# Designed miniproteins, single chains, continued (5): the designs that were tried, part 77

Each design is a single chain, and the fold is of that chain. pLDDT is the mean over its residues in the fold that is shown.

## One batch from the design tools (miniprotein)

Design m18657
Fold by ESMFold2-Fast:
Structure m18657 (fold): chain A 80 residues (1-80)
Amino acid sequence: SLKEKVDELKEEFKKLVEEAKAGKISEKEFNKKVLELREKMLELLEQAEKENDKESKEYIEKAMKEMDEEVSELQDELLE
């Protein structure tokens, strides 16, 4: 399902954030991988819109918002 694919991307993002906080990944690599995850989320959003799947669309939009908020918080920490 689209929700299962979103959950997989959320898990990948969580691991990516943990690696960044632990200093295991560079800022450049982190930003690249975040962009790749965002692109995958947008593809799932387009699929949900084509299928008129309102539930999956709302789930994806919420996940993307949560990712943007977490990235913003982490960037504030990494810039210090």
Scores: mean pLDDT 81

Design m18658
Fold by ESMFold2-Fast:
Structure m18658 (fold): chain A 63 residues (1-63)
Amino acid sequence: MVGEIVEIIGGGAIAAEAELGLREGTRAVVLKDNPDGYAEVEFLETGERGRIPKSDLRPLGVA
């Protein structure tokens, strides 16, 4: 959900590592839920933004 803290898991973590150097377990804030099954996120470790499959996001509820 928009504004929620999420953990990047599975294949989304591998994709984020390839693009941004980020790993599985990386935390992000959801900025937008897209109808194509992807979410736009801002990674808390880098401040960079990426598009990750919603299936590869785990909600944490941590600020």
Scores: mean pLDDT 68

Design m18659
Fold by ESMFold2-Fast:
Structure m18659 (fold): chain A 102 residues (1-102)
Amino acid sequence: MSLQQKIDQISLRDPRLAALARRAWDAVRDNPRLRERLNSAVTMYVEYGMGPFALMVLGTIAREAGDEALEREIARLVQERTGLNPKPTTADQIRMGELLNG
């Protein structure tokens, strides 16, 4: 399944998260490593229902891509849904690496 198809599937359950995922994809167009992280995040949502986790990972992608506007919008949605502000850290990147290698 392509990244586009996964985002389209998310839009049926969570159109707001799907819109942020599309913007993250645009932000990481020239960065294959961050595109793989995006693919993993949307896969976690589609296959395992991990919406809050996927949204937090999108925040780390936006920050590393330097898209401050997207990072702020993702942080706002995380705050609205969980009452938590995302705190992307090196540990978040390590956890993503472990999930991809498991």
Scores: mean pLDDT 75

Design m18660
Fold by ESMFold2-Fast:
Structure m18660 (fold): chain A 61 residues (1-61)
Amino acid sequence: SALIEQLNAQVEAGEAPDERDALKVGLDQLTKGLPGITDPAERAAAQRAIAGIQAKLAALE
């Protein structure tokens, strides 16, 4: 998508936040949005995404 391409371009240019900060923002947004997800499949996908981001943050320290 255009948004992903723009974000990748900003990362390559060094204009985006550090990967750790970007992951923290993503984790916060997903965690805050989780109670609003009524579809069980979408909720499960969001929970997997949260777990994946947490694992990446742990690896980056």
Scores: mean pLDDT 69

Design m18661
Fold by ESMFold2-Fast:
Structure m18661 (fold): chain A 69 residues (1-69)
Amino acid sequence: MKLLLETRVVPDAEAARQYVEDKAAELVAQGGRILEPPRVAREGDLVIASAVVELPDGDVLLIVAVAIE
């Protein structure tokens, strides 16, 4: 088992949420399993969207999209 990280800088909170939701859904369609569903957190002007997916080979992927507004 490996821990993998996929990160993206995006223009706004909507883009952050959409990226993480779309990526998680794509991985589930490929046989992945949601460990933590897509969520969005805000700290002032910083927006962080995240999800955690277990891949079919047992590797765990943390998906993160970040925006500053």
Scores: mean pLDDT 86

Design m18662
Fold by ESMFold2-Fast:
Structure m18662 (fold): chain A 69 residues (1-69)
Amino acid sequence: ELKERIKELIEKMKKVADERTQQSLDAILKNLDKLPLETIVLTLLQIARRHNLPKEYIDELEKLLEEVK
């Protein structure tokens, strides 16, 4: 369920991201089953902050980070 929530959030982030950021998000989706969930959420949070995505996504990622610890 937590993995499904992360996957859904990535898909939402892709809809508001530019093409380059979408490619980075697709790479994370491909490796979702190969990496620890904490690593995935931390990576997504860094991408969201670096590319100045809406605060809504950053807040949701911070909540997910607390749940994966």
Scores: mean pLDDT 82

Design m18663
Fold by ESMFold2-Fast:
Structure m18663 (fold): chain A 80 residues (1-80)
Amino acid sequence: EELQKKIEELIKKFTELINEKYKDLVDARRKYNDLLEQAKADPENREEFIKQAEEYRKKMNELKDKLIKDLESFINSLKN
């Protein structure tokens, strides 16, 4: 029963960590979409907006990789 309580507490902490990192990913995705809409509205500056959007796409990938690493670190902390 004590072990069960500790597992539940760890799951809650993990859920909070994931929610925090997920918000950053959602914000980056929103910025990416906004830049794509600006590219549609302004053909003269389209390439500049697309270039900025690709930088946010890279940030989204980096945030996903960080989420995976944070998950692996959390699992390893449970083992020790």
Scores: mean pLDDT 79

Design m18664
Fold by ESMFold2-Fast:
Structure m18664 (fold): chain A 58 residues (1-58)
Amino acid sequence: GATVRRLARRLGVSQAEASRLLRELTKHMSRAEAVAGLERAADLGFSAAEIKRLLGLE
């Protein structure tokens, strides 16, 4: 949806990759927390790879 499209654009990844990252994060936190965390990280200029590292994901 619109949220995944926005996250993909901000993180510089495909919508499919943004969706996968969000699904991975929601194994460890609520969807609302995952979305808020990804949007905040994007605001700070973090890449998807850096976000995965910060959250202990590979």
Scores: mean pLDDT 77

Design m18665
Fold by ESMFold2-Fast:
Structure m18665 (fold): chain A 107 residues (1-107)
Amino acid sequence: LSEELENLRKQLEGLQAQRDAEAARTYAIAKSEDERFKQLTAEVEKQLAEKGKADPDLVREALREASHLEGHYRRLAALDPQHKEEWDKKAEEARKTAVRYEELLRA
């Protein structure tokens, strides 16, 4: 390869490394958010089972986490196309929980 082609290849490798780093950071954030979301939804479900109603502030916090988590999973679907179906499914599950909790806040 010419020097020009080698320089272009190195630039492409640098851009790929940046994309991989973004994916790794987004994954770490999504993992942390998923753990918090699971804690919040578990508490909401517990209150619904025990009292028939959940604390509206807790439900709103779970909704905020669901929204953030959906966004990060959709970003991971774009950054990690080989696992796109898995990330899209996780994003859709977060969205479905958000819709249900919005209904709880209206009732």
Scores: mean pLDDT 85

Design m18666
Fold by ESMFold2-Fast:
Structure m18666 (fold): chain A 62 residues (1-62)
Amino acid sequence: SMMEALKKKEEAEKELEEAAKEANEIAATHDSSDPESLAKEVEATMKVISAAVKKLEAERAI
């Protein structure tokens, strides 16, 4: 359904914006000497990539 495709696109766009915002905040508090800080950056980056893929899939469904 076109309405479901549009809703999925909106959700994907919001998820991407939230993931990007979170990644930016984590980058701002980065501590290269802390393994936990590095792990958080990797996780945040993976979330952004996943959200971007979901957005592309939602756009293709339209």
Scores: mean pLDDT 79

Design m18667
Fold by ESMFold2-Fast:
Structure m18667 (fold): chain A 95 residues (1-95)
Amino acid sequence: SLEERGRELAKELVELALKDPQSVYEALKKAGVSREQAVALVTRYGGEEAGKQFQAALDSVDPSEPIDEEAVKRAVEILIELDILDALERMKEAV
């Protein structure tokens, strides 16, 4: 289901952010997703605690830390898929 896929993606994104917050922050910029939008998506699909963990990870970003390009790429893929899933869910509710 879309909800199960969203939950899996939110969990993976939180795990990436806890491991490498700098690369996930870079992914937000590349995907054109604001911090507020990303936290809302993680909260919606992963739950309130996941959203809080994600926000805390982003608050811990150190701009002097190196960026892992593979982590950035994966985070961008997750962010785009979560945004598409959210748009589909909103369209379903509007019908």
Scores: mean pLDDT 84

Design m18668
Fold by ESMFold2-Fast:
Structure m18668 (fold): chain A 65 residues (1-65)
Amino acid sequence: SSVEGVAKTLMEEYLKETGRGEEKVTDKDVKAIINFFKNVLGELPSPDFFVKAFKAFTKNYKPIS
């Protein structure tokens, strides 16, 4: 599994959970989030580590429903 594939799936799930499920995840969005985590970590994360990091990040930044 590629980091890009995992990132796209997680972003789509996050948009659905936050009431934004009608929005489309673009390749530009996927590259932006991967580059964000790459810059934070200093290296390209593994798919498994990316899942954990993304879930931890979004837990603090999702809208209050």
Scores: mean pLDDT 73

Design m18669
Fold by ESMFold2-Fast:
Structure m18669 (fold): chain A 100 residues (1-100)
Amino acid sequence: KELEVMLFVRQVLAGIDQLIAFAKERGEDELVEKLEQFRKEVVEATKLPSDEILDKIIEGTEKLLEWAKEMGVSEDLLRQIETLLDAVKELKKRYEKLKA
């Protein structure tokens, strides 16, 4: 389980790095700053127990998506953030089912 969570964290970080690259190409400087901040938060969350790591990533992704919608970020970028959020939520559901 811990290995699965760590592999997932690596995938989330890779997804954030891809989003940063895409946001830079679009000239979305404020989104780049927010994504870099979120990346740091994900790294810090790795110090927490596995349950809390997933919760922190979901919380951070939800806040990022809300901010991006308010700032009028492009639909393509919003869709990518939503896809990341859905992936994190699905992993948490799978983790909870296997734990229960």
Scores: mean pLDDT 78

Design m18670
Fold by ESMFold2-Fast:
Structure m18670 (fold): chain A 106 residues (1-106)
Amino acid sequence: ELARKLAELAEENPEDLTILEMALLTAAAAGDEEAYKRVRELLEKYKEKASPEVQKQIEKLLEIAELIRNKEMEKIAELLNEPLLSPEELKKRLEEAARKFLEERA
């Protein structure tokens, strides 16, 4: 539900990188393949018109999202220099962050 709502918000705001980032990570953690695919397509289109610096940021985000989607938790911890989390704990944290983000936008 939450991943789908964020994907819909991303489709309505395809130029808001913050919404796109939140939607992608939430969909990846939730295992919502449809929402993930939709948001990833929006990010790829955003990347095509972005500056080289922003393109690098999007590439890094897509890499992190794939690691989350594949539940490669050790690589996520290493890449972000953070403690090792379970896939369930990561999903919980991302969903909590997404809910707070939506509350700020409401």
Scores: mean pLDDT 80

Design m18671
Fold by ESMFold2-Fast:
Structure m18671 (fold): chain A 116 residues (1-116)
Amino acid sequence: GEAGGRGALEAGLAARDGDGERAAEGAMEAARASGKLGAELAGGAAATAGGSYYGSGGEEGRRSGLGGSGLGAALTAAGRGNREEARKYARYAAENSHPEGGLLAARAAGGAAEGA
């Protein structure tokens, strides 16, 4: 639904901005609005989109992949009601974000959660 999509998008944008706490809050809102399945679909979409980013070198692609995987893990943990794990992985995503890859992961997560 729309609320779940907004939560997942906000989580990804916050992680891209380096704000792990705001990213965790967005992931928890996405899980609350879309439930476990919606949060897991958003998490898978985030990891896939982050991993698909093509950069000028392996380091940009690696950073995008790690950030997307962290966002995906945070959304999945939030869907399971595990607030501590959601915060841990949201912080990891914020520390490993890439500007372009992070935006792709945020949009993919938002769309997947909205569709659920």
Scores: mean pLDDT 84

Design m18672
Fold by ESMFold2-Fast:
Structure m18672 (fold): chain A 67 residues (1-67)
Amino acid sequence: MEERAETLRRLAEAVVGGAEIRVTIDESGGSPRLEAELTPEQEAALRELGARSYDIEKAREVAERLL
């Protein structure tokens, strides 16, 4: 179970080029800047999807749903 979560983290890092996914909307002045950060519920969904296959395409679809 924990091993699956670690695998999903590695897949997520690979999708974004080795960075953690954070979703933060910064609307200070110019243009909003979007950084993705997973919530506990979103992380659970990614674990379930990634545990089935090493499908980068699935990880991207989930990321799009989060944004």
Scores: mean pLDDT 46

Design m18673
Fold by ESMFold2-Fast:
Structure m18673 (fold): chain A 108 residues (1-108)
Amino acid sequence: GSLAIDRLAREAKKKYEEAKKNYEELKKRKDQLEKEGASKSTIDLYSKAAEAYKETAKLLKEAYENLENGSTSENLANAMALIDEAKKKEKEAQKLIKEAENLLSQEK
């Protein structure tokens, strides 16, 4: 692979690890809030946000594995499409987290 492809693969792998961490942290946050008696609506939003980060991680893993397995134009195009889809899922997760935090503020 070219240096540019190798760099893209490393960045996708780094973002994959960050998305996995965000998924685990949201799952722990959801479990803690559920124990504290947060509303079902709030818990459902955190569950959806966690799932969106899980999907983000899956897409990014598929992207960096495609880049590591070959330097073809097709593999690069497929990896870039997966990275763009991952960005959309990450934005969805961030929106859901903001909605959940707003609901939490109303429950206090």
Scores: mean pLDDT 86

Design m18674
Fold by ESMFold2-Fast:
Structure m18674 (fold): chain A 114 residues (1-114)
Amino acid sequence: KEEEQLKEALEALKDSSPRVRLAAVKTLAKLPPETLEKHLNEIIPVLVELLKDENQYVRQEAAKILSIIVQKVNNPNIVKQTLPVLLELLKDEDANVRLAAAETLSLLVQKYPN
C-alpha cells in the first residue's frame, strides 16, 4: 500500500498543474520512515527538481517537505544531493522560499555535522 502511494505521488510530481505537484509533495512527507529510507534514491532527485520548480509555492513546499523527510530518515547522502540547490535557494527571488531553504539547511547541518 505504501509502495503504491509512493508510485502515485512520484507520478503526480510530474503533473503540469502546480496544485497537483503541491499535493504530491505533501503526500511524500506522510509516508512512514521505512518507506522513505528504502526509496530515497528515487525521492531525492525528484525533490531536487521541485526545489528548482518554476512555481514559487512548489519550491517553498519542496524545501519544507525535504526538512520533514530529513527528520524521518537517517541517511547523510541526502546532504550531498541537496546542499548545492538549497544554497542557491538562499538567493531566490521569493522571501518565503529563501526562509524555507535557510530553515532546511540549518536542520541538515544540525543533523549531519560530520
Scores: mean pLDDT 83

Design m18675
Fold by ESMFold2-Fast:
Structure m18675 (fold): chain A 76 residues (1-76)
Amino acid sequence: SAELEQLEAQARELIDQFVKLLKDDPSAQSKIQQLDDQYAEQLKAMVQLDGEEGRKRAAELVKELAERVKEIEKEK
């Protein structure tokens, strides 16, 4: 689905934003690795789902990632 592909692209872009926001903090290196591992597994699980269930999970992931990016930006 084109919609699912767009949501995957958005999720990957948001993960990249997490890394960029945290990279200047040496104490955050462990946290960055944890986030990358966790969201990489979620993206793999999302790709394995078909149709409606895949779309719902992808949309939820994008929403959660966007909220977390906002929280990190707010602290900076």
Scores: mean pLDDT 64

Design m18676
Fold by ESMFold2-Fast:
Structure m18676 (fold): chain A 94 residues (1-94)
Amino acid sequence: EIEYPDEKQFEENLLGIAGLLDKISKYYESQGKTDVAKQLQKLSDKIKQLVKDKKFEEAKELLIYMGKQVEKAEGDPEKSAENLSEAVKEMEEK
């Protein structure tokens, strides 16, 4: 329960990322890609929950892992969404 200025900024950044994932999830839902949409929504909810529980170390690990999945897509947004969806499934057992 220690508040740090850097952790406050990190919290705001994490919630911003979760908000973007929510919007992307709704986009894929509208395209009929329900599984991808569901996994991206789970990722958004997981980030929000980690922030709420003040598990910033776990949130940082999650962001680093997500960043690597996006990098593997080589700028392809559809492949990025697929890679993130699969990563969420793998992380559900953590």
Scores: mean pLDDT 77

Design m18677
Fold by ESMFold2-Fast:
Structure m18677 (fold): chain A 71 residues (1-71)
Amino acid sequence: SMMDQKAIDKAVEEGKKILRDAGASDEFVEKAGEALRRLGEDLLARGASIDDASDMILSGAKTLASHHKAK
């Protein structure tokens, strides 16, 4: 539904912010955002809840951000 898409959009934007705050490049943030959106859409298609899909997107973003925290 459109509401499900908006929830995924919000989670992806929050994930992108996590990546930007960790120092990821704009190119990486855009590519990661595309991958995280696909992950969320695939989870919803398999019957996952919006909350579970959003949590997985944010968990994925945090995992990716951990690779950018080492300075």
Scores: mean pLDDT 82

Design m18678
Fold by ESMFold2-Fast:
Structure m18678 (fold): chain A 89 residues (1-89)
Amino acid sequence: MKEIEDLKKKAEELEKQVRNLEEQARSYGDKIQELNRKMKEAYKTDPEKAKKLGEEAGKASQQFFDLMRQVEEARKEYEKAKKEIEKLK
C-alpha cells in the first residue's frame, strides 16, 4: 500500500510539471502566431521589421518544439503512474 502513496506523489508532481510546461508552450505558441502575423503584415510596409520578426519567430519555434517534446514525455510518465495506481488499488 505504501507504493500507492509514492505513485500518487509522483503523479501529482508530474501533473504540476505538465501544467507548467503546457503554460510555457502555450505562451511560446501565442508568441509565434503573433510574430508570424506581424511579419506577414510588415512585408508590405517594412521589410526590415518583417525580417527581424521572422528571426524571432524562428527562435521561439525552436523553444516551442523543445517544450512540446517535454510535455509529451511528462504526460506519458503521468499516464503510467495513473495506471499503476489503478492496478494497485
Scores: mean pLDDT 82

Design m18679
Fold by ESMFold2-Fast:
Structure m18679 (fold): chain A 73 residues (1-73)
Amino acid sequence: MEERKERLREILAKAGKDPEEVLKWLEENGKLEEAFIELDASQGKALEELVELLRKQGAPEEEIEEGLREIKE
């Protein structure tokens, strides 16, 4: 019920990313709603697990990295 965007911002900031810019990236890739669902279902744990997954497998990190690069460049 509260603003899930604030929760996402907290997690994104923890990952060292610009929350608002990454939120825009998620929206453009149609992942914003999915992120909210994961956040709500897993009480925010799913997003932290997702970030951790980047380091373990390195697969989804490129998508997040591309979004960040698009913002910078």
Scores: mean pLDDT 56

Design m18680
Fold by ESMFold2-Fast:
Structure m18680 (fold): chain A 69 residues (1-69)
Amino acid sequence: SIDAERLAARVEAVLREHGVPAAAIAAAVDLILSRPERPDLVAAVLAQHGVPPEVQRAVGEVIRAELAA
């Protein structure tokens, strides 16, 4: 099972570190908490909010690491 709260906290930290707007962070966190089985939707939401590809990649690495744990 995925630890949705831990994943959300880690993704929020990465997005805050990269100066991502609060609205995009809130959208990503809400999605992780409501649909932890759909990490593909997080990438789509970040792209929709104009988050840079490098930051999207960093988030993808965090998601992959949490799924491997």
Scores: mean pLDDT 83

Design m18681
Fold by ESMFold2-Fast:
Order: C-alpha cells, then sequence, then structure tokens
Structure m18681 (fold): chain A 113 residues (1-113)
C-alpha cells in the first residue's frame, strides 16, 4: 500500500484530469461504500463515468483534489474496498492508454503483469 501511494504521487504530474478523476472518484466511492453510504458511493461512481464520457468537461482542479483525497484514503481502506476501488477504476479507465499504463506500473509493485 505505501509503495502504491508513493508511485501514485510520483506519477501525478504525468496524469490527465480524466485519469485523476476516474481514479479519485473510484477510491472515494469505495470509501463511502465501506461506511455504508451506498447513495454517496453511487453518485461518485457516476462522476467517474461522466469523466470518461465527457473528458473535456473535467475540471483539472477538481480532478487534482479528488485524486489527492483518493491517495490519502487508499491506505485506510479495508482490503475488500481496495479491490472494489481498483475494479471500478479499471472498468471506467478501460481503453485509456494512460490509465492502462498506470495500472501496469502499479502491478509491478506486487507481481509482473
Amino acid sequence: IEDIVKLLKEEKDKLSPVTKAIFGYSVLAAYYRELGDFEKAEELLKKAKDARENPEKVDPKEADEVFEKGIELLPKLHPDSFVFAFHQATLFGHGIKEFEDLLRKLSTLDRPV
């Protein structure tokens, strides 16, 4: 987890607002789902989906804020919520080369892709 957080911080400046929003909202959704706030989790997943479908409408400042919050919350998640966050991020980020490259780098911290 600490190595994942470090890699995400190092890659931050290379990531587009869309990638940051998808990742950030997916982690926030997992966090609220863990708290039992399923309505809030669903709203956050819709924001991740909207970022994918309307990339030009993503606010870079908001994307940076949710990405930073996602990194902050990631080590606090239960393992099941961590899996949920990465599963949702993968679903919404599928087909975005930058996001796929990020997931590949994250995989090298645990096992070869």
Scores: mean pLDDT 77

Design m18682
Fold by ESMFold2-Fast:
Structure m18682 (fold): chain A 68 residues (1-68)
Amino acid sequence: EHIVTESEGTREQIDAMVAALKARTDAQVEVREEERLLPDGSRERIVTVKATVDGVEHTFVFRAREPV
């Protein structure tokens, strides 16, 4: 089974969620961080977290935009 959850949050909220997932001894966690430069010069940070718990894969996508 594969469950996808998309969420928006602050950097601190995203970091706390990732830390909580990584602290689980029964989960295999993969984190991918991507940064995009938008046409207006701002940056968009996308953090994708894949966690497999008891054979179920959960994908969390967090987006945060930071002006430059």
Scores: mean pLDDT 69

Design m18683
Fold by ESMFold2-Fast:
Structure m18683 (fold): chain A 72 residues (1-72)
Amino acid sequence: MAELQARVDEAVERLRKLVEEKGLTDFEIDVTGASPEALGTPEGLRAMLEALDKAIEAVEKGEKRVTVTVSP
């Protein structure tokens, strides 16, 4: 749990910095289907981490729009 949470926090900060550097205005985080209870589980944290990693890769590849979708 703690390691997954730390990785999520680090990925969020990395994505935030990258979005700021590129001046993206069409960036959205969609937590559709995610409840506070689900986000507190290992499965929910892994889903969040995977979504964040995909968003980071998309921004690095030059995507103009990035949506982070966390779904169980």
Scores: mean pLDDT 69

Design m18684
Fold by ESMFold2-Fast:
Structure m18684 (fold): chain A 55 residues (1-55)
Amino acid sequence: SPLQQQLDQLKKQIEQLSQQILQATQNGDDDTAVQLARQLVELNEQMKKVEDQIK
């Protein structure tokens, strides 16, 4: 279904973003880490809404 494809895309984006946050933190780029963490929260909220619509 389109919702399942959207969920799969969101999971991939969350995984990629988590890796970027880890790299930014390891590099001492706190500003980038904070920005990416905000995006991660937004993606997790979007994923939750999509999951609620699937079943």
Scores: mean pLDDT 84

Design m18685
Fold by ESMFold2-Fast:
Structure m18685 (fold): chain A 86 residues (1-86)
Amino acid sequence: SEREEGLRLAAEEAGVSVEEIRREYASLDPARQRAAERSLELLLALKKGELEKARELVDEILEELGADEEEREHAYKVFDELAEKI
């Protein structure tokens, strides 16, 4: 599934096991968990070189979270870090 592929990619990028990523995600509140799942879709888009789709997913994540300015800055930093690895 897309979620499982995203989790594997996230684990590989973080240098940890898929089990460790799942444990971390399970500790999040529902809104953060949904944003985390969109982040997995973002990671897949980045790995495919779909930068336009990746950018749109960042905006969707921010909308899902009801992100303020500080949270928006954080999300963009994460996007930049992920894009740097591609």
Scores: mean pLDDT 73

Design m18686
Fold by ESMFold2-Fast:
Structure m18686 (fold): chain A 89 residues (1-89)
Amino acid sequence: SELRERGERLIKEGEELKRRGIAMASALTGEQPADVLPLPPPEAQKLLEEGLAIMREKGITSPEELIAYYERKAEELRREGERLIEEAR
């Protein structure tokens, strides 16, 4: 049961990372994605600053590359989470 709970937590963390990457890209471009509620201004500003710092650190040059970076991290967490759930008994 602990392995299943850990796997489910990792999958949720992956989904949150994917949503955060999209929110960062929106803050960088000023574009609001369809079906996504706008973030409060202080939270949007924090995401903008975080996104710029990550882009500088990782050598990411576009918002699209930033989204891809977070999607890759989310996929890694999803795969690990699913593996743990399958191993749970």
Scores: mean pLDDT 75

Design m18687
Fold by ESMFold2-Fast:
Structure m18687 (fold): chain A 72 residues (1-72)
Amino acid sequence: SPLQQRIEELRKEMSKRLTPELREAMTYGVLGIAYAAYAVSDKANRDKYLQLLKEYNALSLEYEARYRALRA
């Protein structure tokens, strides 16, 4: 259906915007020991990790909003 095709296009776009760095930030959030090594051993790495999480959250919110708009 046209709606299904538009949803698939949105998913493909969002997948391209999920960079390797954003995917790693998600993984480190799940792996507490890796998070500690990445985020707390160096202030610069901590700040970078927090920025990547912020970017991931923004992308997730955009996906949700655009997905709902397609279904409205």
Scores: mean pLDDT 71

Design m18688
Fold by ESMFold2-Fast:
Structure m18688 (fold): chain A 97 residues (1-97)
Amino acid sequence: KKELALEGGILVGIGGIMVGVGKITKDGKLAGKGGYIAGIGGLLAGKGGDASVGEAGRIIGKEGLKIGKEAGDKEGIEKGEKGYKLGKEGEDLGKKA
């Protein structure tokens, strides 16, 4: 369980950096992909019992989606939506642990 939370936290961090770079460079595709990676990380951490990292995955996924929408990038929007949903699932799973 701790290994999943740690791995999830690393992915949330990587996704967050990608979203931040996408925001600065106005790259909606990069931001959406970053949100997706953060969402996966949030889900893994949530399965490991970490609601806080799950929440971070949800927030970063939602921000990636927002930047994808602002850029009009279809792939960024799709990836960001998936990231938001995965992070939300991770937050909910972590709260139950």
Scores: mean pLDDT 89

Design m18689
Fold by ESMFold2-Fast:
Structure m18689 (fold): chain A 96 residues (1-96)
Amino acid sequence: SRKEALVALVREIEARFRALSDELEAAGADEKTREELGLKLVAEAAIRLGEALGLTEAGKKAAEYLLSGATEENYAKAAAAFEEITLEARRLLAEA
């Protein structure tokens, strides 16, 4: 079902975040490196979730704004696009 596919994708994304965190800690990566690689992984997650939910443009916009630099406007736009994705995910998971 679409719910099972979404749950599997979320678990895969969570596993990737956990693996990245463990690898960066083991490598003694600095905070800047952790932040940059973390943002890249969040951007990739936004694209994949957007595609899975039929919100491809929202996913792409969230990724673009997250990676476009540390401005209040870019963060606000990324947050809005990501909220659209999370609301649709919650709606799908709540469906009987």
Scores: mean pLDDT 80

Design m18690
Fold by ESMFold2-Fast:
Structure m18690 (fold): chain A 120 residues (1-120)
Amino acid sequence: IEEIIKLFEEAVKTVLETLDRLAEIAERQGRYDLAEELREERDILEEQSKKLIEAMKKLSEEEAAREAISAIDYLMERLKLITERLLEYLDEESQREVEELLEDTLKKLEELRKKIEELG
């Protein structure tokens, strides 16, 4: 269970760092409103993830793996939605930067998800 929690914590950290970078890109484009929304989303996800991690500590390894996988799937879908909205307001260069960041982040989350699945 400790290894599953550690992998999930790494997934959460990856998502939070991605949201911080998306906020920086929005801010560089003068979209302070979007940067604020992204930072608020980050804080909400951080709090929700902390609560889930505490809940997972009380579960079996199989149950913890299932919850972590479900949460990662949710985070991946949420990032796609956030990124899709953001792309409408960015210049072509920043759109490319955001698309590359999303692709790299999703790949890392898929790798972490697979490692958790192999442990459960």
Scores: mean pLDDT 88

